# Designed miniproteins, single chains, continued (2), part 14

Each design is a single chain, and the fold is of that chain. pLDDT is the mean over its residues in the fold that is shown.

## One batch from the design tools (miniprotein)

Design m4490
Fold by ESMFold2-Fast:
Structure m4490 (fold): chain A 59 residues (1-59)
Amino acid sequence: SEEEQRLEQAERLGALAVTLAQQGRLEEADRYLAKAESLTDDEELRRKIREAYERARQE
């Protein structure tokens, strides 16, 4: 479904944002985080992405 495709895309963009943050590419990471969050209203997925992103920024 279109909703399933949006969730998959949000997960992929979220994972990319985390990877970019781990690499110190914080401006790019922030842009991809925003894109991922714009694709889903799923609070659990949004929470997981943001927690992983914030953890990556501290490493």
Scores: mean pLDDT 82

Design m4491
Fold by ESMFold2-Fast:
Structure m4491 (fold): chain A 66 residues (1-66)
Amino acid sequence: ALAEPSAEETARNVEIVKWAKELIDKLEKEGYSDDEIFDKVAQAAREIRRLMEEGLSIEEAKKRVE
């Protein structure tokens, strides 16, 4: 079986998902296509996850990705 994420990992994933939804809405409002939005969000989410694994908060990770 796949190991279940810890409560802290689950909380981080929830925050990443919330951020991703906000970014999707922003990019859609700016006129990006669905494919462009997907690519931008996937790249930024990967970078945020990496930074959070290095010990940064989601707020600090967002600042470094923007």
Scores: mean pLDDT 75

Design m4492
Fold by ESMFold2-Fast:
Structure m4492 (fold): chain A 97 residues (1-97)
Amino acid sequence: KLEEMRKKLRERIEEIEKEIEELKKKLPEYTTPESLAEMIARMLLLSTTKALLEEALGIEEISAEDLEAILKAVEAGDTSFLLALSFSKKTLKEFEE
């Protein structure tokens, strides 16, 4: 279960990295302030999601259920949920240490 979920997170990270690179290639094509701002916001959301997934993979004590919840949040586009989950795990770890 855990190894399967870790594999799915790695695959999602690779997908996000490819999407970010494609957006970077298209960056010079966005000539209006509005279109540029929208694209930058999209890249920021993708970069944040990638960072959260990488952080989750780095947690030794993370459960298969936690990884599944993170994947579901990514599929739903819920970056706020991913941030809340990450902060919750860090806070619990700090109290344990």
Scores: mean pLDDT 69

Design m4493
Fold by ESMFold2-Fast:
Structure m4493 (fold): chain A 62 residues (1-62)
Amino acid sequence: GAEKDAEAAKKAAEAGDAAAAGTGGYQSNLVSGRPEAGRRAVQAAADGDAEGAAEYAIKGAE
């Protein structure tokens, strides 16, 4: 669900490592069917914006 994807994206951004790698189930889920929100979530995670990553992950799942 959206909540789990948002938590994964937020943790990736906070850690910095997972955000840089972009590896994890959350990316595949975020980009399936909602590429704009998924792309923004990945970008926010890469930039270390944990709150932005979580927000975009939720929008992508809605």
Scores: mean pLDDT 57

Design m4494
Fold by ESMFold2-Fast:
Structure m4494 (fold): chain A 69 residues (1-69)
Amino acid sequence: NKKVEEAREIVEKLEKLLNITLTPEEREKLIKLIIEKDVTLEMMEKLSRDLNLEEARKMSAVIDAIINA
């Protein structure tokens, strides 16, 4: 499924951008959320361009909170 493949690419890009490593279970949870919220690769490209270190840290905290919910 192309939607699942795109969501996986988004998760991999987030891991690299935020310098985090997710477990397989955490990745699957985040993939499901990305699909439910219609997050696109285009949105990730914009984020990669404009994200500073403080915003990256805040995003890591939000992702961690989502995974642990």
Scores: mean pLDDT 72

Design m4495
Fold by ESMFold2-Fast:
Structure m4495 (fold): chain A 55 residues (1-55)
Amino acid sequence: SVEEQVARLRRLERETVEGLRRAEAEGVISPEEARELIDAVRRMTDREIAELRAS
């Protein structure tokens, strides 16, 4: 169902954001890079969800 796909996308978003914040905390990526990547992940997830709901 669309609801199941949305839930999966939100879970993946959460896991990806957590991983990026961990990478920032460990000094693997800069705070600026982490912010840009997190913003991109959130925008892409919102776009995918909007497309699913428009189907």
Scores: mean pLDDT 89

Design m4496
Fold by ESMFold2-Fast:
Structure m4496 (fold): chain A 92 residues (1-92)
Amino acid sequence: SAMAREGAEEAKRGAERGGGEARAEAEGNRVVIEAEFPHISGVAGALAGATAAEYSGAEARAKVEGNKVKVEIRGPSVEVAYEGALEAAKGM
């Protein structure tokens, strides 16, 4: 949906503010952010973002591989997934 895409774009911008190169995608009530950081401190920021997403009522899962982070945010609805993505962006 348009809302989920907007959330994905905001989360991508959050990772970029942390110094990362990011891509984000949205499908239904799911938003996935993949980011690669030049320094490990950016990874810590992305993990803080994943934790912040849960304040929206969404579930967030993060996978770390070196300086790369994949964050998956899933809500009970598209709106909750979007809110989770916005909170993740603020936490990064």
Scores: mean pLDDT 80

Design m4497
Fold by ESMFold2-Fast:
Structure m4497 (fold): chain A 71 residues (1-71)
Amino acid sequence: SKEVSELAKKALEAIEKGDLEELKKYVEELRKKSNKTTFLAILHELLKHAEELGNKEAAEYLRKEIEKVQS
């Protein structure tokens, strides 16, 4: 949905700014507004960007969130 796409973009911007609290806020909104498959795909996309930017804290947070969803 458009809302899910907008939240994913805001989460990506939070990673770029180094704002972990904003990232967590948008990830929780994405969890509420998307199904498990879509949410997992978004988490993998965000993790890729966090790793490419060298944001280790965001990458670690996102890996843990992915693991929780897959279990």
Scores: mean pLDDT 88

Design m4498
Fold by ESMFold2-Fast:
Structure m4498 (fold): chain A 65 residues (1-65)
Amino acid sequence: SSAAERAYEKAKKLIEQAEKLLDNGASKTSIKSLLDYARLLASKTPEEQREELLKRIADIEEKIK
């Protein structure tokens, strides 16, 4: 597997973890920390996967504003 593939899989897991934290009423700070790391990893993925990940991150950010 490539470094980009590993970054994509890790970013997906962080986003899923952020979604679970949101559902469980965790702090905005904790959720934002996961999303910041997911965004950093998304920058290491191909454009199509990056756009998918950034859209999912934006959807969670909209819910915690």
Scores: mean pLDDT 87

Design m4499
Fold by ESMFold2-Fast:
Structure m4499 (fold): chain A 66 residues (1-66)
Amino acid sequence: MDDEGREIVLAIFRREAERALREAAARGTLDQEVARFRKKIARLATVDEELARELEAELDRLVAGL
């Protein structure tokens, strides 16, 4: 994936994950939601390790900001 494509994916992921994580936190299911995202990212790592690494860093940042 090119850098522009990665920036778009990261921006979409950030908005989707922020919403999903906040909703899960309100429902008391934050740990399950984080685990769900991590499983999806782990699958992506077999195709694009760099993008997967960036998504993991973004997920960790979002969780830390809750």
Scores: mean pLDDT 80

Design m4500
Fold by ESMFold2-Fast:
Structure m4500 (fold): chain A 67 residues (1-67)
Amino acid sequence: SATLQRIAASEAAVHARLREALALAEAGDTEGARQLMEEIGREYDVDIRTPEEARRRLAGYEAALAQ
């Protein structure tokens, strides 16, 4: 359905941006990572407050894709 396609596209977009935020954090840009996570929370209405929560969400998404 169109709804399922939109959900899949939104999940892909969220997880791509979460990878960007984590890459910034790993590069030492903690402020850039924080700002990007706040933007993701606002744009996609998701409750992600820490890099650890972002990592868990990414791991779950990638595990689901592997099934």
Scores: mean pLDDT 75

Design m4501
Fold by ESMFold2-Fast:
Structure m4501 (fold): chain A 64 residues (1-64)
Amino acid sequence: MTEEEKELKLKADYYENLYTAYEQKARWSEEAGPETADLKKKYEELAKQYKKKAEELKRKLEEL
């Protein structure tokens, strides 16, 4: 496994962890009620961004 492959894997794992963390924060914000609707939207958007980034990195890793 090359150094680039190792770095891509670490970055993919990092973004996947961020996705999971923000998804959980979004769920908590939803449970807390409508007062946190803006935070929920922000966390959902961040979760989607990190999920997409993790998936892109995983695809690159699979092509190597």
Scores: mean pLDDT 80

Design m4502
Fold by ESMFold2-Fast:
Structure m4502 (fold): chain A 97 residues (1-97)
Amino acid sequence: ASASFTLTVSAPGDLTVTITNLSGSSMVLQVTVSGPSGTHSALVPVPAGGSASVSFPVTAPGTYTVTVTQLSGSGTVKVTAANPASGASASITATFS
């Protein structure tokens, strides 16, 4: 299963994706960021009730798609993407069964 959302970036810099696991079980997720500067992916293990962050360099302004794919575990996560250089942030809550 996967969930996705978009973030509009107006300034180059780091795009940081933070995952908060709201469930009682650990999860392993793949985070993929795709947009004008290309596609990057990372594996992000998130402990039960914990959080993890990963940062991707973005070199061009535009719309970036953040996709979170379930690899193992089940539960509800909050995913927040932010680019502080542009003051942009977006979030989604997704449930994986």
Scores: mean pLDDT 84

Design m4503
Fold by ESMFold2-Fast:
Order: C-alpha cells, then sequence, then structure tokens
Structure m4503 (fold): chain A 82 residues (1-82)
C-alpha cells in the first residue's frame, strides 16, 4: 500500500509539473491534451480522479485552480485510503 501510494504521488507530481509549465506558457489546450493522455495511461484510481478534476477546471476556464484543486483531491483520496 505505502509503495503504491508513493508511486502514485510521484506520477501525479511529474504530471502536474508538466501541466503547470504549459499553463505558465499560456498553452491551456496543450495542458488539457497532456492530462487526457495521462488519464488514459494511468492505472491508479486516485491519480485518475485528480487528473479528471484538473481537466474539468481547465475546460471551465479556471486555470489558476486546476493544479491546486487536483493536488487537494490527491491528498484527500490518499488520506481516505490510509
Amino acid sequence: MEEEIEKARKEFKEIMEEVQKLLDEGKVEEAIELLRKKLEESKDEIVRKALETAIRLLEEGKEKLAVPSAALVMIGEILDRE
């Protein structure tokens, strides 16, 4: 369980760092495409739920909330598993 949670945290962090770089460059559509691709590739339910939250907020134009809200979903889901 702990090793799987640590792997999920690392996967999520790497994805969010890439997404944040795209958002800092104003590439919102590319950030959404990256998130959709990572969602299809991810096997972890917590990571998938966090990525879905980021996609939804970006599609709603809430760019500044996307990464922080996804991080909060990730933290909440991990705490619920522990």
Scores: mean pLDDT 80

Design m4504
Fold by ESMFold2-Fast:
Structure m4504 (fold): chain A 99 residues (1-99)
Amino acid sequence: AEELLKLLESDDPEEQVRAVIRAANLPDKEKALEILEKALTSKDPRVRQAAVMALADLALSGDEEVREKAIEMLRKATQDPDPLVRAYAEAALRWVEER
C-alpha cells in the first residue's frame, strides 16, 4: 500500500498506471480507495483514466460503503478537465448504477 503511493509519485506514467491497477486488487478496499483518490489528482490524464476504471471495478466488487465512496469519486471525475477522463467516468457511473 505505501509502496503503491510511492509509485504514484514516479516520473513514469506507465508505473503510475501499474500502481493504480495493483491498488484495485488490494484486499484492503479502504486503502485501495485512498490510493485511487490520489491517482485522480495525477497531472497525467492516462493515470486519471486508469483510476476511473479501477474505481468502477471497486464499486462492483466492494461492500456497500466501498461502493458508495467509489461512486462519489467517479462523480467528481465527471468534472475532470480532460474530456476522455470525463467520458470514462460517465460510462463507469452508468455501468455501476445499472448493477
Scores: mean pLDDT 80

Design m4505
Fold by ESMFold2-Fast:
Structure m4505 (fold): chain A 66 residues (1-66)
Amino acid sequence: LLEALQEALERLRRGDYKGAAEALRRAAELDPESRDFYLEWAEIAERREDVSNILDVLGAFSEEPA
């Protein structure tokens, strides 16, 4: 799960919105409890809408203290 979210974050930072959406859909499959959030973020990424919120949230997951 965390690897899929980190990949989505990296792809969003590169402007690969389609790849980011694919990684977010993979995260939805790995974590069904949060599926709706990941699918919503995938839609936002594909539409190239405000991805700042997604970047902030995914960045927090990546920077979480061990």
Scores: mean pLDDT 68

Design m4506
Fold by ESMFold2-Fast:
Structure m4506 (fold): chain A 73 residues (1-73)
Amino acid sequence: AEADALRAEAATLQAEGDKKIRELSNKMAELTKDPEKSAEIAKLGKEISKLYQETQARVARLQAEADAVEAAA
């Protein structure tokens, strides 16, 4: 039960991160139509990378905790 709860939390966190990354990526794609927006595109790219890395780190931690709980059970 505990491992399942942690895996569910990790899945929710991943889904939320993926949704935000999709929203930022879609915004970046629209901005690529405007050559004056190159700096804004670069900033969005950095934000996407940071969000991806932070989401993956948090998901990995929850999955590792779930694996530890499962191994102990």
Scores: mean pLDDT 84

Design m4507
Fold by ESMFold2-Fast:
Structure m4507 (fold): chain A 61 residues (1-61)
Amino acid sequence: MEEKIKELQEKFKKLSQEAADAVTAGDDERLAEIARELSKIGQELKKLGIKPPVSGAAPTA
């Protein structure tokens, strides 16, 4: 379980950085894909009893 939590947290951070880059670039399609993946990871972390890291909530279209 520890390894899964660590992997999910690292992936979440990586995708959060990519989301920030997508926002800066105005890449709405990539941002939507990243947002969906971040949502899935956040749900998995919550299911494991871990509070997910908070990123900027609203995407830039």
Scores: mean pLDDT 73

Design m4508
Fold by ESMFold2-Fast:
Structure m4508 (fold): chain A 65 residues (1-65)
Amino acid sequence: NNALAWNNLGNVYKNLKQLEEAAKAYGRAIEINPTFADAWNNLAAVYEELKQLEEAAKARELAKL
């Protein structure tokens, strides 16, 4: 459940509007489970809020793998 714990931590940071910390937490979830679609989609949503649209599009594409 390490990937789930990091994804949940990312959700907490995102709700607090700590977007950099949220991205790092989702990134760690993906490092543990690279096929964790929810973590990729959550990371993409954070990049969209940061106006990093190219990074967001890449994360959305990786969520499909």
Scores: mean pLDDT 86

Design m4509
Fold by ESMFold2-Fast:
Structure m4509 (fold): chain A 81 residues (1-81)
Amino acid sequence: SEVEALRAEGERLLKDFQESADRLLEAHPKSAINGITAAANDAIGTLRARGAASTPESAAVAEEYARRIQEIADEKIKKAE
C-alpha cells in the first residue's frame, strides 16, 4: 500500500538524515547548522510532497516522519550551538 511504502521511505529518510547530521557534527560542529537544516528540509519536503499526492492517511504518515526529522534536527542544532 502507499501508506506502507511511505512508512518505509520515512524510516529510510529518517535514518539517512540522522547519519548525515552526525557526520556533519563530527566533521565541523560549528558549521554543521546550515547542513543539518538543508538536509532536514530536503527530507521533509520529499515526504510532504509524496504525502500530499496520496490519501489523508498517507499525508498523516508523512507529517509524522517530517515532525520526527524536525525534532532530531532541532536537537542536533541546539547541541551544535
Scores: mean pLDDT 85

Design m4510
Fold by ESMFold2-Fast:
Structure m4510 (fold): chain A 58 residues (1-58)
Amino acid sequence: SREELAEFKAEAVRDTALANGYSEEVAERIGEEVRELVLNGASDDEVGERAERLLREA
């Protein structure tokens, strides 16, 4: 489902942020934004681009 996909993508990006040394608070914010994008119907490309930008700006 879209909800399951959103949670999967959010968890993956949180794990990536934590692995890159960002705080749990920052990782959760990035994960929440990715979850929202997926739930609102963003394409895989849009989600990927946004996740990369958030990780670079964190």
Scores: mean pLDDT 82

Design m4511
Fold by ESMFold2-Fast:
Structure m4511 (fold): chain A 73 residues (1-73)
Amino acid sequence: KAEAEEHLKLGEKAFNLGRLDEAIEHYQKALELDPNNWKAWENLGQAYRGLGRDEEAARYLKKSLALRKAAEA
């Protein structure tokens, strides 16, 4: 819904500004509102990769890929 999409956009803006912790907070809020949003999982994974947390990044990116395949077969 609109609230989840707004948090996704705010997270993307923060990510582009290098504010990775702020981006993660917004992506987590987007996922709290819409846990099937594969873009939010993908962006969360990219933010963790930016922080050097490769295992968490891989986990979230795998979650995103699984949800994307289910939603966009």
Scores: mean pLDDT 83

Design m4512
Fold by ESMFold2-Fast:
Structure m4512 (fold): chain A 76 residues (1-76)
Amino acid sequence: NEYLEKGEEALKKEDYKSAVEYFKKALAQNPEDYKAWRYLGLSLRKLGKFDEARAYYEKALALNPEDLLSRGLLAE
């Protein structure tokens, strides 16, 4: 998924606003991609949007209950 790759690159460059937009586009193509939900949450957390980030971590965990990274982020 080209948008997922662009989102990851934006995260590496600390361009969290662009990362959010790319991960939203990735999810428009594949809404069951739990990693994209987690990346969207991480990007929003970096922007200080903690409640929105939590909701997306919960979405990632609902799609993959074994995603220990999303579980760990929710425990904070």
Scores: mean pLDDT 84

Design m4513
Fold by ESMFold2-Fast:
Structure m4513 (fold): chain A 100 residues (1-100)
Amino acid sequence: SAEEEARRLLEGTIQALETLAAEYAESNPEVAAKFREAAARLRELEGQPPEEMVRGALELLRELTAYLKEHLDPKDPRARAALGLLERLIAEVERLLERL
């Protein structure tokens, strides 16, 4: 079930990133493109060993979070919500990685 847990985490993370991309598509197309790029890179991890899928997802989410902190206004409630979601996803990925 480690493979199934990693796959479900990967699929859930991809869906979250695609939703964020849609939310930013009109207001910030460059940030929307970064969410889509991250989702595409996560899809490329499909079929890798569970630890590699989870570790790759962690690295991608950390890179994305760092990018967003430089490009989003920290006073914008939407930016805070997006960053909060990414922090929760990172915590979930870290918890799964510790169990693998």
Scores: mean pLDDT 86

Design m4514
Fold by ESMFold2-Fast:
Structure m4514 (fold): chain A 68 residues (1-68)
Amino acid sequence: SAEEHLARGKQLLAEGKPDEAVKHFERAVELDPENAEAHRGLAVAYLKTGDYKKALEWGEKARELIEK
């Protein structure tokens, strides 16, 4: 499920494995495209891998999903 991939992504970030976390957050977004937490997780994972452009892009998508 999307929540299972989100949880695994968060665990991998805590373990210092952001490259592996990206894969799980990508799968969470595929399964639930409106999941703001999954988009935010992907942004954080890209920030930790040094992909600042992707971090900004995914962070903006997460913000759009939570804006009223």
Scores: mean pLDDT 83

Design m4515
Fold by ESMFold2-Fast:
Structure m4515 (fold): chain A 86 residues (1-86)
Amino acid sequence: KAMELVAEGNKLFSEGKYREAVEKYDEAIKLAPNTGLQSVAYTNKGDALFHLGKYEEAVAAYEKALAIDPTNEEARSNLALAKAQL
C-alpha cells in the first residue's frame, strides 16, 4: 500500500539509508498517481536525494511534487534550498 511504503521510506531515511528510502518512495509514487500522497512521496524522495548530494535529481523530484500539488509548501521551500546548492 502506498502509505505504508512512504512510512517504510521515512523509517529508512531516519536511519540514514537514503538510497533504500528512495526505492520505497519510488514504489509509493507508482501506486498513488496524481494524489496528495504522490506529492508527499516526491517531496520525501527529493529530501533523500538531497542528503545523497544529488541536487539536480532532488530539484526534479520537488518540481514533480509541486506539479501534482502546487500548495505543497515543504516541496517549494526545499526546492529553493536544493537550487541554492547548484
Scores: mean pLDDT 90

Design m4516
Fold by ESMFold2-Fast:
Structure m4516 (fold): chain A 76 residues (1-76)
Amino acid sequence: VIPAAIRIAEKAAEYAEKGDVETAINLLRLGSRLAREAGHQEVADLLEQGAIDASKNPEKAAEVARETAERLRELA
């Protein structure tokens, strides 16, 4: 579960680095929803916060997604 969430955040960073910030934000939101459905509220909250932060600062979306992946690794 946490490894899957980390992979989603890493993929979001890859899309943001390519300039596809919309897909990056949508991946973080999708990851949050899937984590919540699986009963992993802390993981869901981190991914949701990442999506919010990336939406507020699209230019920093890749950095936000990478930081989210790192925070998820700390939970593993």
Scores: mean pLDDT 83

Design m4517
Fold by ESMFold2-Fast:
Structure m4517 (fold): chain A 59 residues (1-59)
Amino acid sequence: EVEELIKQLSDSDPEVRYESAIRLGQLGDPRALEALKKATSDSDPRVRAAAEMAIAQIE
């Protein structure tokens, strides 16, 4: 579910945040856009890159 993946973007584990960003991009649901835009400021560079790619896939 999109809402569960959005919640996982705030997980303590950067691997979980990375995987959720990738999956949200694949689903293409615009409900994720606001959360993904916040994830572009993530502390982990892999998570930031995944969020930027996901936004491009949705928009």
Scores: mean pLDDT 85

Design m4518
Fold by ESMFold2-Fast:
Structure m4518 (fold): chain A 56 residues (1-56)
Amino acid sequence: SMHAAEEAARAAEAAGGAEVARRSLEQGDKTAIKLGSEGRSPGEVAAGAGGQDARA
């Protein structure tokens, strides 16, 4: 079933996204300085950076 499979895939991605964000913080203390992010969660950094010019 297309709908059930799509819902399951979405839930799996959402769960994976949270884990990836937390793992990035563990490694982000060095990488974040290099990128200039100040060691914040990648989700918040991406949302803040893309929120201003993500439209057009």
Scores: mean pLDDT 55

Design m4519
Fold by ESMFold2-Fast:
Structure m4519 (fold): chain A 62 residues (1-62)
Amino acid sequence: SLEEIEQEIKLLEQEVEELKQEVEELGKLKKNTDPEWIEKRRQLIETEEKLGVLEIKKAVSK
């Protein structure tokens, strides 16, 4: 339902903000070739992609 999509969007938005902070903190301590930094960046990208898909689904459900 639309309400379920909106709740999932809210949760993913919070997760994206948390992952952004973690990537920034790791970037201060690690090189951009560090496997831990690369994996965290990948998680952020995947979460942002999921959020984008849900936002499109919400838009077309009007």
Scores: mean pLDDT 81

Design m4520
Fold by ESMFold2-Fast:
Structure m4520 (fold): chain A 68 residues (1-68)
Amino acid sequence: MSPTEKEIVEELKKLIDELFKKGVPLEEIARKVSEKFEELAKKYKLSKEQKEKIEREIMRYILDLLDK
């Protein structure tokens, strides 16, 4: 994963952690994360393949949080 992709993933994970810790509903977390991801994707001019890769990493992270 490129440095830019890692930074985006880290920023999205941090947002998920903060919202989850505050007890925000999963649906609202998903919405806020999606909005932030679209902003970052536009800012860094991510390719379709890069977007799909980041989406998979973030989805795995959310599923891992729900498994605990």
Scores: mean pLDDT 80

Design m4521
Fold by ESMFold2-Fast:
Structure m4521 (fold): chain A 65 residues (1-65)
Amino acid sequence: TKDGIIQQGRQLRDQYSQLDPSIQPLMDSYLSRMQQQDLSSQAGQYLNQGHRLGTQHIQDILDRR
């Protein structure tokens, strides 16, 4: 269901926010966009994009060092 997908998205946001709080605005914007869309056909793509945004942001910070 859409609510289940949103809950998974929130868990993803919380997970990456614990690693780096600076990602919160990016993740919150992403979640807001997906809440406005019909997620029934795009659930997997939504979660994969969330993971990509989170991992890329953290990797960019690590690579900076």
Scores: mean pLDDT 69

Design m4522
Fold by ESMFold2-Fast:
Structure m4522 (fold): chain A 67 residues (1-67)
Amino acid sequence: EEEERKQIIKNVNLMIETTPSDESAAVGTSLVLRRQGASDEDVERIKKALEAGNREEAKKLFEEAVS
């Protein structure tokens, strides 16, 4: 459902915004992406963005990956 996808995006964006550790945000986001069936390439790009501290880029990539 479209509502479920929007809720997942909202929850992950909140996690990225509120998690103090870039490493913890990368791990948590990667787990959600894998559950949503994202490709290994998308997971790796988002993980690298978060590990680099590029949280806004990671949020954008996450929304694209789950759409």
Scores: mean pLDDT 78

Design m4523
Fold by ESMFold2-Fast:
Structure m4523 (fold): chain A 62 residues (1-62)
Amino acid sequence: MSMEEILEEVERIARELEELGHKEEARRILDGARQAYEQGNLVALEAGLREAKEVLERVKRE
């Protein structure tokens, strides 16, 4: 995935988290991913995507 594609996926997950009532956590994840993208930090952006996926899976199970 390109860095732009990774950011778009994090934005998609953050929107789903907001719809599930987790607005503050969604904003924290999205802000971190946007910062990593602006800094060109691929490692931090990939870590942000992984965290977003783990949080979404947790929320959907609870």
Scores: mean pLDDT 84

Design m4524
Fold by ESMFold2-Fast:
Structure m4524 (fold): chain A 59 residues (1-59)
Amino acid sequence: MIEELKKKIEELKKRYDELLTRAHQAADAGDSAATRQLVAEINRIKKEIEKLEKELKDL
């Protein structure tokens, strides 16, 4: 259980880092639409990480 949660959190953190880099690249290229989409995804993943971390604490 706890190991599975930690694994999920690590996976999401990797995805977060990747999206953050892509968002920076899109912003640098002046692609506002792509930047906004990536930021929305980043926020969603961030919330998911927070939820999983909270569940880990509840355990």
Scores: mean pLDDT 82

Design m4525
Fold by ESMFold2-Fast:
Structure m4525 (fold): chain A 56 residues (1-56)
Amino acid sequence: MAELERKIKELEEKIKKLNDDYLSTLHKQVTALYNSIQKKLDEIKKKLEEIRKKLE
């Protein structure tokens, strides 16, 4: 039945949209966390280098 086929297509489109939105949001969150961690690691490296220089 054309009505059933239309319903299936609508559900498929809805699932795809939800998946794309979720993955986009997750990607942004992961990228933000990664950048935050990298920034903190760079700060730690700089502090360690300063300590090394002071010990000279």
Scores: mean pLDDT 81

Design m4526
Fold by ESMFold2-Fast:
Structure m4526 (fold): chain A 62 residues (1-62)
Amino acid sequence: MKEKLREEGDKLYAQALEALKAGDILRAVQLFGEAYEKYKEAGDEESAERVLQEIREIGERL
């Protein structure tokens, strides 16, 4: 179960990066938020913190 949650987080994180590269900032933030929740549910605090850092960097550019 937790491994599947981590894999779902990884997929959402990858989609968020693609949205960010496409300039769709709102979608990127939404997908990063979804990835954060999946990592948090999986107990993967390292990946969750990485996602929060990505969101923070986006906010600093706005």
Scores: mean pLDDT 82

Design m4527
Fold by ESMFold2-Fast:
Structure m4527 (fold): chain A 76 residues (1-76)
Amino acid sequence: SEAKELIEKAENVIKAAKKLKEKFPEVKEITDKAIELAEEAIKYAKEGNIEEAKKKLKEATKLLLEAIEKAIQKLN
């Protein structure tokens, strides 16, 4: 189902964000917000609110990408 796919994607965002903040404490604030939004996406998906789940997952993914870019910039 679309809800299961959204939950799996959100769980992957949470896992990636947790690993990133462990290695790069500097992105902790951004990754913590990404985790929060991904957890909200899971909640909405479980409730059948697919529209809101997609919105929250998109926001979480955007923040995760921003955190990755910041981590890379500090290495270069």
Scores: mean pLDDT 88

Design m4528
Fold by ESMFold2-Fast:
Structure m4528 (fold): chain A 74 residues (1-74)
Amino acid sequence: SLRDVRASVEVTGPNVPNDTEAVVRVEVAGRVSEARTFIAPGETVKVTVIIQVPEGAEVTIRVTVTNVEVAAAA
């Protein structure tokens, strides 16, 4: 059967003029789940990602956070 693994990550927006879209990727037992959030400069938000993995599998969690600055349309 499958079980839920919950990863909670605190993400802080970089000191840039515009809001940043943060992409949080969590990899567990060869499975990947992704969450996205918008963060204002210097703001800290908690992002929770839930991923289902087989019960009894050894759990190694890899978290990757990528920030992409959002440009305003001209």
Scores: mean pLDDT 74

